# Designs tried in a protein design run: designed miniproteins, single chains. Part 86

Each design is a single chain, and the fold is of that chain. pLDDT is the mean over its residues in the fold that is shown.

## One batch from the design tools (miniprotein)

Design m2983
Fold by ESMFold2-Fast:
Structure m2983 (fold): chain A 92 residues (1-92)
Amino acid sequence: GAMAAQANAEIERIADEARKRITELGKSAGVEQKAEDVAGLVKAALTGSPNVGRAARRGAERILDELSKYPVADEMRRIVEEAEARAQAARA
């Protein structure tokens, strides 16, 4: 229905904003490829089916754990958590 379409469009915007922020942080920290991988997984986690989303979320956490020695990993995790909260609110 129209409400579901509006919620999906908002979640897509949230996912794209999170992807952009994560990739920009990765470029600034010299970990661009890992940041792009996290960004793609975050989009899949927010916009995919429940099974795809759960697998993508686990994949993103694994890469963030690999990046844990970099301060940008904590900021990327905050961006992911903010995007998840905003997407949950958009679905409510």
Scores: mean pLDDT 84

Design m2984
Fold by ESMFold2-Fast:
Structure m2984 (fold): chain A 100 residues (1-100)
Amino acid sequence: SPSKEELLEEAERLFLQMVLRLLHYTTDPAARAELEALMQEFGRAVRDYLAGRLSAEELRRRLRELLDRMQALGHKHAPAEVHPELDALAARGRELLDRL
């Protein structure tokens, strides 16, 4: 089985893939600010976990909430044709977090 560190790195790569996809569709200032806030919250949760300030359970909870918010942002701003790909990325992210 992959280590918890390897699972976390894969979750980070997947979150970055969602961000890169959404950058094409979050072109208005408000949507861009929301995407940037989600990126900052993700980075903070990971840093707090690595510093021992956050438990694995709380990290999973926060990252799951961030994935839900990212998926909702994608559904609001991306074309309908892109939604299945964003939904698949979010589902993979949740699966990775369940294994963390």
Scores: mean pLDDT 86

Design m2985
Fold by ESMFold2-Fast:
Structure m2985 (fold): chain A 102 residues (1-102)
Amino acid sequence: MKLTPGQVRALLDHIGRLIDAGDEEALINTLKIVLEKYSLEDLVEAFRELAAGLTPEEKQRVRDVLRKAIEAVEKNKDKIDPETYEKILELLRAGLEAVEAA
């Protein structure tokens, strides 16, 4: 299923809200569901498309959300199976790289 830039933006807004609420369990479950529905390649491509259209201020907000998401996932490493943990971090780090490169 092809993910649109608008859907990636909605996902990031949702992740940001979960981080602000301190709901780390819901954050991890959301990322698991995303990886079950979409390939890593499709997610990274949609993220690059989103990043190319963002203002400098929007890019900074997205970087902040992704960095906080990485920190929350790393903090909860012992609660996530190793394979899923690696896939989630690969996705979040690839997203951060795409925003920094754009």
Scores: mean pLDDT 82

Design m2986
Fold by ESMFold2-Fast:
Structure m2986 (fold): chain A 67 residues (1-67)
Amino acid sequence: MHDMARRILENTTSHVDSLRTNLENGDTVGAKKSRDNMLDALIASGYSEEEAKQIVDDTEAVIKKRL
């Protein structure tokens, strides 16, 4: 399981950073694309669509709270 956890972190970290940057810049189109990319990466990592959507929504909420 540590290999899967590492892949999830590596694959999602860049998308989280992209989402943060787009939200900080007010780029709503870029933010949507970053969300979609993060969702796809989570599903590819073995999360269900529902779980992946919840993780993306929670991640965006945390970013917005810290802006």
Scores: mean pLDDT 76

Design m2987
Fold by ESMFold2-Fast:
Structure m2987 (fold): chain A 81 residues (1-81)
Amino acid sequence: SAAAAARARARAELEARLKALLAELAKYLSPETTENIAAAVEQALASGDVDRAAAMILALMESVGATELGERIVALLREAQ
């Protein structure tokens, strides 16, 4: 149906925006930590288990003093599920 196609496109756009936002995260964190977060996000999107990835992102961003960026990433990740 047209509604199912529209939902699939909306999800793809959310995933693209999430990846772009994760690229901004690389400016605050080491390359290793950034790769680990990106891998956790991809696993969460594939499995649908976003709570664990969200908790990790929030804890890491709070420790670096970028809590607001962490909240933005988590909000977008939850919309993608």
Scores: mean pLDDT 75

Design m2988
Fold by ESMFold2-Fast:
Structure m2988 (fold): chain A 87 residues (1-87)
Amino acid sequence: MEELKKKAEEETLKAAEETFKKGKEEGLSPQEILERAKEEVARVASEMGEEMLKAGVSQNEAMQIASEAAGIAMKYVEEKVEEYEKE
């Protein structure tokens, strides 16, 4: 269980990090980066939720873990975007 939670957090955070890096390299606005990150994080969270269901995790637990991981990843992007605006 904890391994699945860790994987969900790592994968969603990785998606957030890559989206921020790519957006910054492409010269996207802070808002455009946040919108892309929302879409990518949601997609990865859904994939991780599906993996958890296949591993025998209950639907309620899988949704809670995926939602929590997505929330952590989005906080990361929001902080990075704020730092980017200051530069």
Scores: mean pLDDT 83

Design m2989
Fold by ESMFold2-Fast:
Structure m2989 (fold): chain A 102 residues (1-102)
Amino acid sequence: SPLEEIKKLVEEMLKATPEEAYGLARRILSLVVQHPELADEALEIVREGLEKAKDPFKQEILRILSEALERIKKVDPSDQEAIRKIVAEAMEKLDELYEKYK
């Protein structure tokens, strides 16, 4: 299940190194672009992760993910161009964040 995979990826991110957390976040975005209809449920999972996160870097990653999911939720799931644009912008923000912490 894509939703169960997203939940597992968020749980793994909370225990991961910064480098691993960055990679896991990109994988979550890749799943969401393939399953945009799950954005609402994925957003709840990411918000729960953000509440549990103690590390500032992981909090910023989860905030970037939650902002992307909030935007995708407002878009028609069939609008693949709009969804890909939102995901690309979120991936750029993740790349910038990782460069600051590296």
Scores: mean pLDDT 87

Design m2990
Fold by ESMFold2-Fast:
Parts: structure tokens; C-alpha cells; sequence
Structure m2990 (fold): chain A 99 residues (1-99)
């Protein structure tokens, strides 16, 4: 049970870290675009969760680091809310996107 949750958290953290490093090395225009895309994704995720505070935090975020921290918090909320089957499906989907 804990193995699926821990694996999902590890994989997501590793991907966020890799994405952040790539974004930091990219041209300023690409960094700005990545910030806008991530902000939009997190606002939609927060709205889907029905959490107004997470929506406000996403809208107020000015840095990629702030958005990455918020993405990790949203993942933790999902891990707590979702059952074992749903977490396994999410892990499979996340692994499929790795390619």
C-alpha cells in the first residue's frame, strides 16, 4: 500500500526536479511560456479539487519554484484522497508519459 504512494511521490518529485533544471537552462522566452503553462495547469487542478485557496496561490505565484511547490502540495492532496486503485492508475499514466 505505502509502496505505491511512495513510488508516485518519488517519480513526480524526480520529474519536477528535472523539468525545473531544463527550464532554468532555457531561454527567457521559453521560461516565461513554461511559467504560464504550469500556472494554467495548476489553476485547473485546484479548481477540479474545489480548493479556492490553492487557486488563489496558483494565480499569485510569480516563480517556477512557487509553482513546483504548489504542484507537490496538490499531488499530496490527491494521494490522500484517492484509493489504491486510483493511485495505481495515476502511477501507470505518469509512467506512460515518461517516454
Amino acid sequence: MEAVRERLRELFRARMRAALEKIKAAPEEEQQHALEVMKEVLIEAARHLGDEELVRRAEAAETMEELMDLALEILEVLIERLGEEELRELLEALEALEA
Scores: mean pLDDT 76

Design m2991
Fold by ESMFold2-Fast:
Structure m2991 (fold): chain A 63 residues (1-63)
Amino acid sequence: SMKEKAYKELLELARKNLDLPLRDVAFLITKKAQELVDQGKLTPTEASLIVHRVMEELMKERA
């Protein structure tokens, strides 16, 4: 699905940028999610939930 594709894309983007502070990674994935909303690929609600899922997964992996 487009939602799962977006989730995987944003998670990979986050993982490639782990040299940055967490807040900067959060900004990058939020900005990318907003681009997907602007392209009509995600709703704002879906984008918000996907960003949350990515950050939760990233924080679990860093624990």
Scores: mean pLDDT 83

Design m2992
Fold by ESMFold2-Fast:
Structure m2992 (fold): chain A 60 residues (1-60)
Amino acid sequence: NEAAENAAKAAEAGHYAAAASGAWDLRQHGLMTEEAARRAIEAARAGDGRAAAEYIRKGG
């Protein structure tokens, strides 16, 4: 899933707002579970790009 990989790479690069928006969009389109998206957004907002990327890749 290219959208999930792009969001995960944004998180790894420290682009936390983009990563959170990407996880939200993936959730809205049914490409990510609600739980995984919630955890990814939480991690991104906390500045934890590694955890955010992990949740995005596992939830998509």
Scores: mean pLDDT 85

Design m2993
Fold by ESMFold2-Fast:
Structure m2993 (fold): chain A 77 residues (1-77)
Amino acid sequence: AAGARRLAEAIMEKAKDLSPEAQKEVLEHAQRALDLIDAGGPREEVALHLARATKILMDAGGFDAVDEVAAEVERAN
C-alpha cells in the first residue's frame, strides 16, 4: 500500500505539467487509486487505475517518469 500511494502521488505531481484535458484524466485515475488504498480496496483495482494514469501520462509526453513508475508497478507484482 505505501509504495502504491507514493506512485499515485508522483503521478499526480507529474500531471501538473500536462494539458488541462490530460491532467484531468490522469488525476481522476490517480485519485481513484488513492481512494481505493484508503478504503482497503483490491490491489488489482489500484494497479489498474495506476496503469491507466501512467498510460495517459505517456501519451501526453511524460516518458521518463512513466518508465520509472511502470517499472515500480511491475516489480510490486
Scores: mean pLDDT 74

Design m2994
Fold by ESMFold2-Fast:
Structure m2994 (fold): chain A 82 residues (1-82)
Amino acid sequence: MLDASMTVKELLLSKEEPFKKYTAGATLSNPLDVEAMKEALKKFGVTEDTPASSLKDPLGLAKEFRRIRLELEVKHLEEAVK
């Protein structure tokens, strides 16, 4: 459940349910995850430091982050193969 002290950045890097399903494997050491995080933040009009409790749909943000991560990973793999 949302902690009032949890930021959006902490939510998107969370290894805890219910976010873990969408955020598992995300790391700031992976440039594709960093790019996906920036895009998700832009789409939701929030920053890394925005309180997660202020979000109308924190699970939707986590789901969109995973969608963008998968899209960027597929694109990167397609470029790496050919």
Scores: mean pLDDT 76

Design m2995
Fold by ESMFold2-Fast:
Structure m2995 (fold): chain A 92 residues (1-92)
Amino acid sequence: GPKEFAEKVLKRAEENLEELKKLLEEVKKEKDKEKRKKLLLEAEIILGISLIQYGVAKLVGGKEVEEILKKIEEIIEEMQKIVEEIKAVVES
């Protein structure tokens, strides 16, 4: 049902956030500019997928999923901050 779907999206968002944190640490250690750009592209793809999944979870909706949707939104906001940090490292 809608709650089980939202819980699955939340778990995926948590996993994607951990992957973005790893990409941020990798980009900070990377000396090659072209490899840094590829890491940024990977981070942007992960964020894009997470935004689509969150959008679908909101469209499915329901009162029972409001707390789960709020948790997903907070994770998405943290993911956006990490992608901006990766972008800043690549642009330096």
Scores: mean pLDDT 89

Design m2996
Fold by ESMFold2-Fast:
Structure m2996 (fold): chain A 82 residues (1-82)
Amino acid sequence: MLEEFRAVERRLEEEGLIEHPSKDAAYAAGQALREIGDGIDNGIPAEETQKRAFEAALFALALGPHRRNTPEQAEEAVARAL
């Protein structure tokens, strides 16, 4: 997961979707941890929880706290990263 975050973070930076990778990565990690916690609390299977966490991290990186891209731009970035 963290190594996958680094690869996606670098790719999003090259696409100009994030300005401060370290800050955006921290936010993305927070979103992933939230999805993992929610999955555990609701008894969601591990594979599905991991997928949701990864997708949430990708969306967080694509939207970023410093780059408020449109949902469409974020969706395109996630599709290219997957």
Scores: mean pLDDT 64

Design m2997
Fold by ESMFold2-Fast:
Structure m2997 (fold): chain A 60 residues (1-60)
Amino acid sequence: SFVFKVRVGDREAAEAEGARLQAQDPGIKVRVEGDEATVESTRGVTAAIGAALRLIGASL
């Protein structure tokens, strides 16, 4: 599995996007704590990077 940590500007928006990502792909797990999101992927690094970028974008 792959694990990435990213900073997010809006925790609520990041939590909503994380829930959406997990609903679309069971191989992706997202946890948001304060201004940081942790993305875990069992599908591979590309899926984890894509999820991390979506979380950053949603929180802007």
Scores: mean pLDDT 77

Design m2998
Fold by ESMFold2-Fast:
Structure m2998 (fold): chain A 84 residues (1-84)
Amino acid sequence: DRRRLERQARNYILRKMGVSRSELRKAEKIPNGEKMTNKQLKLKSMMQAVRTLLRNDSMTLEQILQVLDDVSLSIDSQERREKE
């Protein structure tokens, strides 16, 4: 069930990032190209990944959560490289 997987992935993001559902929704509404914080970029990117992965009928919840962790780590690594 796509709705169940989306809800579970969203709840994982909320717990992992320590944010409210309102903060997540606010981050998703930030237009492409606008300046955003590292936290907002992670929230928006992780939700975009969830929506992309839910189009693949073979993906399990665990695989989705692993991709979310990888997205978060990738953003942190990129920010560190840009800072030195």
Scores: mean pLDDT 77

Design m2999
Fold by ESMFold2-Fast:
Formats: sequence, structure tokens, C-alpha cells
Structure m2999 (fold): chain A 76 residues (1-76)
Amino acid sequence: MEEKIRKSSEEILEGSAEAFGAMAGSAAKIAGEDGEKAYEEQLEKEKKIVEEEGEKFTERLIERRRKRLEEERRRE
């Protein structure tokens, strides 16, 4: 059942990274000349946020995985 857990983890991380990437791109287009600078600043913030969220999600995912596995073992 590792595939399902891995898929959920990837979706969470990809969702966060993709959302920030899209926002950064949109901001760059809106800013025009300052777009490149705004995009660069947002990319750095995005990397830090994704990295921090990744760690939090990993810890919470491990806990949820243990609960899910225990429930599956008890039911099946």
C-alpha cells in the first residue's frame, strides 16, 4: 500500500509547488518590467516555503500513514 501513500505525498508537495509557481509566473507577467525581479524573489520564497512545508508534510504523512496502516490491519 506504499503506492497510495507515495501518491498522496507527491500530490501534496506538487500541489504546493505548482500553486506557488503559477502565482510567481502570474505576478511576473503583471509587474511587467519588474516582473523578472518579482519572479526571482517569489521563486526564492517559494523554495523556502516548499522546503519547510515538505518537512511538515513528511512528519504528518508518517503519522497519518501509521494510523491508516493500523486501521487497515485491524479491519483486514
Scores: mean pLDDT 58

Design m3000
Fold by ESMFold2-Fast:
Structure m3000 (fold): chain A 68 residues (1-68)
Amino acid sequence: GEYNELVNRLIALKLRKIGLEFQIELLRKQPVTPARQAEIARLEAEIRQLDAEIKELEAQIARLEAQQ
């Protein structure tokens, strides 16, 4: 059903975010360079986009739960 599909999508987005956060942690363990700072900034921007998508999806799930 729609609810299960939204929940599965939410789990997939959260798992992707964890993967990006892990990549940032690995980069932060390396010597600081302008190129690595730029890569970290790019990954952080991708996480911000994922956070917006997660928030919208959680709002959709909450609306469906309120209708039950």
Scores: mean pLDDT 88

Design m3001
Fold by ESMFold2-Fast:
Structure m3001 (fold): chain A 77 residues (1-77)
Amino acid sequence: AAKPVTVEKKTYDVQVPSVDFLEALAMIEGAAIKATLSKDLENSSLEVEVDDKTATATVTNEDEDGVHKTVITYNRV
């Protein structure tokens, strides 16, 4: 049977140059989200999508209660 899916969304604004914004956020999200939000690193996935204005990180974690997704969006301001 399919497990329930829970989605949480968070948005943050950051002040960085365009090139450093995309590179720094991709690196920070990859390291910090896996280390901090994943309950089981082997059963967690991280997807990072970046463009000129925004960076979005999606963390998917599966446990006995279902599939949990956290979508974090960073806006360059």
Scores: mean pLDDT 63

Design m3002
Fold by ESMFold2-Fast:
Structure m3002 (fold): chain A 66 residues (1-66)
Amino acid sequence: MSKVEENGKRLAEIALSLIGKTLEELLAMPPEEQEKVNEEALKVFAEKVAGLKNKEELQAFVASLE
């Protein structure tokens, strides 16, 4: 698995957590609903990142993906 794929999976898990979902819940959903939930989770994640006030907070958050 490449670093991009590894980080993508971790990012999805974190994004899902931000909207109160788990991977288990996502996997139990139909494919159409999984896509919708993933898209919403990523939007919330992007808003959270945009809300960070300084470079140190952003760097710490990004580092948590590893």
Scores: mean pLDDT 69

Design m3003
Fold by ESMFold2-Fast:
Structure m3003 (fold): chain A 60 residues (1-60)
Amino acid sequence: MKIPLGPVALEHLSEHLPVDEKTVIEFDEKTKLATILDSKGNVLKTVEATLEQVLNFASL
């Protein structure tokens, strides 16, 4: 599941990761892994999270 990021979420990530305006989080419910992908499909970070945590962050 690809989850688009709001402008505040992108700003928070940009402090630590080379994100662009089309950066998304891809969440896998089977593994509970959230993968941050730039517009080119580069994996910037993978972290264990709940879907609720990812949705709450992305809505910032």
Scores: mean pLDDT 84

Design m3004
Fold by ESMFold2-Fast:
Structure m3004 (fold): chain A 74 residues (1-74)
Amino acid sequence: SDRLELGKKRSEEGLQLLEEIRRQGALAGIAEVKGEGKEEADAWLEELNRENGYLGALAQEARDKAKEEVLKKL
């Protein structure tokens, strides 16, 4: 059934997208602790939340976790 193959492919594409969003969020968080890119990160997250609230939340969580980890090491 075409439906099962499409579902599996979309799940794989979804996982790759989730990993990319987490990576982008974490990089934004690290940059923000260094005093860079806060306005750009805020704008990107607002746009993500408007398009897909789940991806926006995922990006925000990755950003916050990366900020906490960097701040703990300072």
Scores: mean pLDDT 79

Design m3005
Fold by ESMFold2-Fast:
Structure m3005 (fold): chain A 65 residues (1-65)
Amino acid sequence: MVQKLVAAKIAAVGIGIEYGEIEVEEKDGKLVLRAIVEDPEKGERALEESVRYAESLGLEAVVER
């Protein structure tokens, strides 16, 4: 479980770099994702891609701004 969370954090950061800026944190075995850009369109896309990636690995993701 821990290895999958670490891999998902790294991948989510990579996705965020391409689509915008995103912060990833692990808490209580879940991924907490937050966009740090002020542009709503870019932030939304980065969060959506990161959530989909985490879910594809069977992980739970929570979104914050």
Scores: mean pLDDT 67

Design m3006
Fold by ESMFold2-Fast:
Structure m3006 (fold): chain A 77 residues (1-77)
Amino acid sequence: SQEDVREQVIIEMKVISLQVNIDLAQRSPSIRDQQLKSSRSLLSDIKELVERYSSKLTPEQKRKIEETLQQVEQALS
């Protein structure tokens, strides 16, 4: 439905924001610690949204999100 598409778009936008934050942290050492802290918070929020809206996500969207979150978790470790 249109509602399901809206929730999918919101989650995807948050995932893109997380990727941008990690990229900025890697490119700007002076703000790295702040960006990493923000990224950990955003990662937690995305995980909660994915669990909450699991039934609204396609298998392809879930897989893509999970792969991105795994890469980010490795970068934050």
Scores: mean pLDDT 78

Design m3007
Fold by ESMFold2-Fast:
Structure m3007 (fold): chain A 118 residues (1-118)
Amino acid sequence: KKPTVLLVESDPELAEKLRAELEAKGYRVVTADSIQEALEKLKELAEKGELDEVILIMTPEAVRANLDLVKEIVELAKKNGIKFKLIIRHVLSDEQREEAEKIAKELKPDEYEIVDDS
């Protein structure tokens, strides 16, 4: 059985690229274009025992704006033994990078990446 990833990305071009890359690596990919859709799909897939990983891709501002929902996703993933990976993109300044690192420290993902676009 192929491992299943929930890919959360609001940018449709980036979502398409990453979905194709993950499928090429042998993953089944379920996409969500919003944090609310991600939480709904996570609840359904976790209940069925069919989800191996959540990859959440957000800007620092988007994480801050949705911090309560992101924390709910992290808690639900951990409770169900689902790996949580956080990718923080659109980091354009040292201040945004420091904020991204603070977010990662607060949320304690299994893996994280900070994409420096400066």
Scores: mean pLDDT 82

Design m3008
Fold by ESMFold2-Fast:
Structure m3008 (fold): chain A 90 residues (1-90)
Amino acid sequence: SADIERAERLALEAGRLLRKAKETGSPEIAVEAARLGYEGVQAAMKALKTLTSLEDIQRAIGVAIAAIGEGFGAVLLAEKGGLKLPPELA
């Protein structure tokens, strides 16, 4: 589904930005990684509402778990940098 594909792209981009934030020490990039992780979770949850096959449901759950992990790592890095998270990520 398009929503699963969007969720996968968002989770991958969140992971990419989290790595960049770690390399550059930028809390601002970490906040953006957290935002993309959150959007990835939302896209995966939206996909789950329309999925009927067990394989697609498992794929969407896997993407949600990955997006949560990347987003949480980014949140921790942003907080260490002293940035307040946007309310939607707190």
Scores: mean pLDDT 78

Design m3009
Fold by ESMFold2-Fast:
Structure m3009 (fold): chain A 75 residues (1-75)
Amino acid sequence: MEEKEEKIKELKKKFEEAKKNKDYETLAEIGEELKDLDPEFASEAYVKAAELSDESTPKSLEAARTLIEKELAAK
């Protein structure tokens, strides 16, 4: 349990740094790593990456969440 919490805390700090730097590639990587630990947070990271890269819309939030959920179900 503690190992999982430590990883999530580290990823949250990295997420904030990437947001400040507007580094959408790092945000996408954080999302990929979070898929196994916290799919909801992974979806948020992916949405932020898309927003910085391609000016996301509100519907992109739902699409990103659905894609991550579908990917996890397939694996």
Scores: mean pLDDT 68

Design m3010
Fold by ESMFold2-Fast:
Structure m3010 (fold): chain A 93 residues (1-93)
Amino acid sequence: SAQDLRREAVMLSAQAGVLHLDVVVQQKLFDQGEPLDTARLRRLIARARDLAARGQELLKQTEDPQMQALLQAGIDTARATIADLEELLRRAS
């Protein structure tokens, strides 16, 4: 239903925000000389990829412009998170 799609879109946006915050924390810890948990970073990349894929599936199921904008923002945040995590892993290698 439209209500279910709305709930999923809001949840996806919230999950993308939490992942983004976790990346910012990981970057700050690394800059302060803390060792990186590379296994954790790889799990975060996998979660971000799953989130972007779910967002793309939901985007195909809605005609609501506000919902499309919310989903696209979540997808973009997830993709940026993947890029930041991959760069962090490369710097730690």
Scores: mean pLDDT 86

Design m3011
Fold by ESMFold2-Fast:
Structure m3011 (fold): chain A 90 residues (1-90)
Amino acid sequence: MKKVEWPKEKVSNEATSLASAASIAAMAGDVERALELLRKALPSMPREMAIQTLENVRKAIRNATESGRVSPEEGERAVRELQREIERLR
């Protein structure tokens, strides 16, 4: 069963800002920065939100790799690390 409501302002402002910055960095092709920001955001998030954030950043890295902003080797490594983290949280 899917849950349809996400808390708007129930997570720390810092965690939300870090997650947003991680997605922006990933879209720009800065994989290392995206992973650093994500690692800082995750401990302050509920498990379900952390999984969703990891999936969003993973998708952004794949898109950046496909567009040539990230090398295939770097993109594959990052996607693999994020997939392991998602599986660990499940």
Scores: mean pLDDT 76

Design m3012
Fold by ESMFold2-Fast:
Structure m3012 (fold): chain A 68 residues (1-68)
Amino acid sequence: MEELEKKVLEVIKEMANGLGASPIQVAKKLNIPVEEVKEAIDRLEKEGKVVRLSDGRYLPKEIADRLA
């Protein structure tokens, strides 16, 4: 479970250059079910590691905070 969160966060960080990542984009990149990605993202958001954008994409918290 913890390893999945790390992989999801890594992909979100990689996609930060493209203004964030959707759960579907992360699922495609990792080749895992989108529901498992959504659960990992929900945990990361509760931990304060990612932030949901107005368009439904996610950024790492440290990147989102620098853009504010």
Scores: mean pLDDT 78

Design m3013
Fold by ESMFold2-Fast:
Structure m3013 (fold): chain A 71 residues (1-71)
Amino acid sequence: MTKEDYKFFVESFELARKVREEGYELSPEELEELKKKAEKHEKTIPELVEEAKKLGLKSSEELLEWLKEKA
């Protein structure tokens, strides 16, 4: 994965957390931008899952910290 892929996952996880935990409402423009970025990076999702499993990362917090180090 590239630094751009890691940055995308950091942004995606932080937004998902804000929506779920803080009740953040995505604008239609933000949602469309995320869809475009997700489509570009969708092929890296299996690679991310494999790396997380190898490192024993179990929580979203642990995964996010690791992603930030790679971004």
Scores: mean pLDDT 74

Design m3014
Fold by ESMFold2-Fast:
Structure m3014 (fold): chain A 88 residues (1-88)
Amino acid sequence: SAILEKGLKAYKEGKIDEAIDLFSKGLEEGDLDAAAGLLEILLKEGNEVGIDALLEGLKKLGFSLEELLEAAKKLGFEKAVEYLETLL
């Protein structure tokens, strides 16, 4: 999606607050790739409360950790991949 592409660009350019806003909007549209981007940022920031809230929210929306892991692998989010592999 256009919102995901903008979020990925912001993240790559180090515009972390903009990337968070864009990935949050993508997640509201049901974009699991945007959720993988949010998880990567939260892990890099050490935001444990944010990680727990994101995973609980995804579970309530019916997304699996396996689907999130595949999205993270596809997009090259190495910290998200490493973290999710410890849970599966």
Scores: mean pLDDT 85

Design m3015
Fold by ESMFold2-Fast:
Structure m3015 (fold): chain A 120 residues (1-120)
Amino acid sequence: MLSLEEIVAVLRELVDFMAAAMRAAGLPEAEVERLRARLLELIDLIAQAMARDPALLEEAQELVELTLKRLETASPAERLRLAATLLGTLANMLTPAEQRAWAEAVMGELWAAVEAALAA
C-alpha cells in the first residue's frame, strides 16, 4: 500500500509525463509550464486533504494503485487520459469548497491540453 509521500511522488511523475507529452505535441512551453505549476498546486491541496483524513487517504491509495495497474497495459493515448482522469477524480474528491472553482478551471485547462496533444 502506498504512503502519502509515495502517492504525491506518483502524482508529480504523472504531471511530468503529461507535460512531456504536451511538449512533444508542440504545445507552447510557457503554457505547459503554467499548467504544470497549477497542477503541482492542486497536488499540494490534495496532499493536505489526505494528511488530515485517513479515510480519504485510504480511498486515494486504492484509486492510485488501480490506476497504476491500468497504466501497465495502456497505450500512450490511454495513459494520458488515465493520468488526467486520476488527477480529476482526486481533485473532485479532495479539493476544499473554497478552491473548487479554481480546481475545476485547472482541470478544464488540463483536459484541453490533453486533447490538443492527442490530436497532434
Scores: mean pLDDT 87

Design m3016
Fold by ESMFold2-Fast:
Structure m3016 (fold): chain A 106 residues (1-106)
Amino acid sequence: AAAELARRALAALERARAALAAGDAEAFERAGREAVRALREAMRAALTDEEGRALLATLPQAYFDAIRAAIAEETPENIAAAREAMLAAAEYFARAVIARAAERAA
């Protein structure tokens, strides 16, 4: 179940990335919301709160820097970098959930 939700999140992230590349903000927001919802459910099903916090700590500092830059100054460049960082982080979490689910099944 958790792996299926994580795969659904990955499919939604691919749609969000395609929408971002096409400049379709509405399609990006829609696919992004679907990805976040599926990922939240997948992480809750596969990870403890401690495992979730540990996983957050393994994200590259550059992802946090990109998000912080966009918060400090909402330039198109900073917003684009923050969106890419968010997509990459979500994909990383989805893949970690799939790996953890496979490990528990073994």
Scores: mean pLDDT 81

Design m3017
Fold by ESMFold2-Fast:
Structure m3017 (fold): chain A 59 residues (1-59)
Amino acid sequence: MKIIEATGIGVGATEEEAIAAALRNLEREAGKILEVLSVESRLENGTWVATVTARVAQE
């Protein structure tokens, strides 16, 4: 099992929704999330955008 650092981006109507989307996208694209390292969220053009950086396990 290889551990990497990866980022996911999510968009939502609320900050919580954007973060949830970012986590889901990260898990689907990079692998199983082991540890969340940072979360940044921003309201942009009426939509929440979240960027999550995490340690991810890949096979």
Scores: mean pLDDT 83

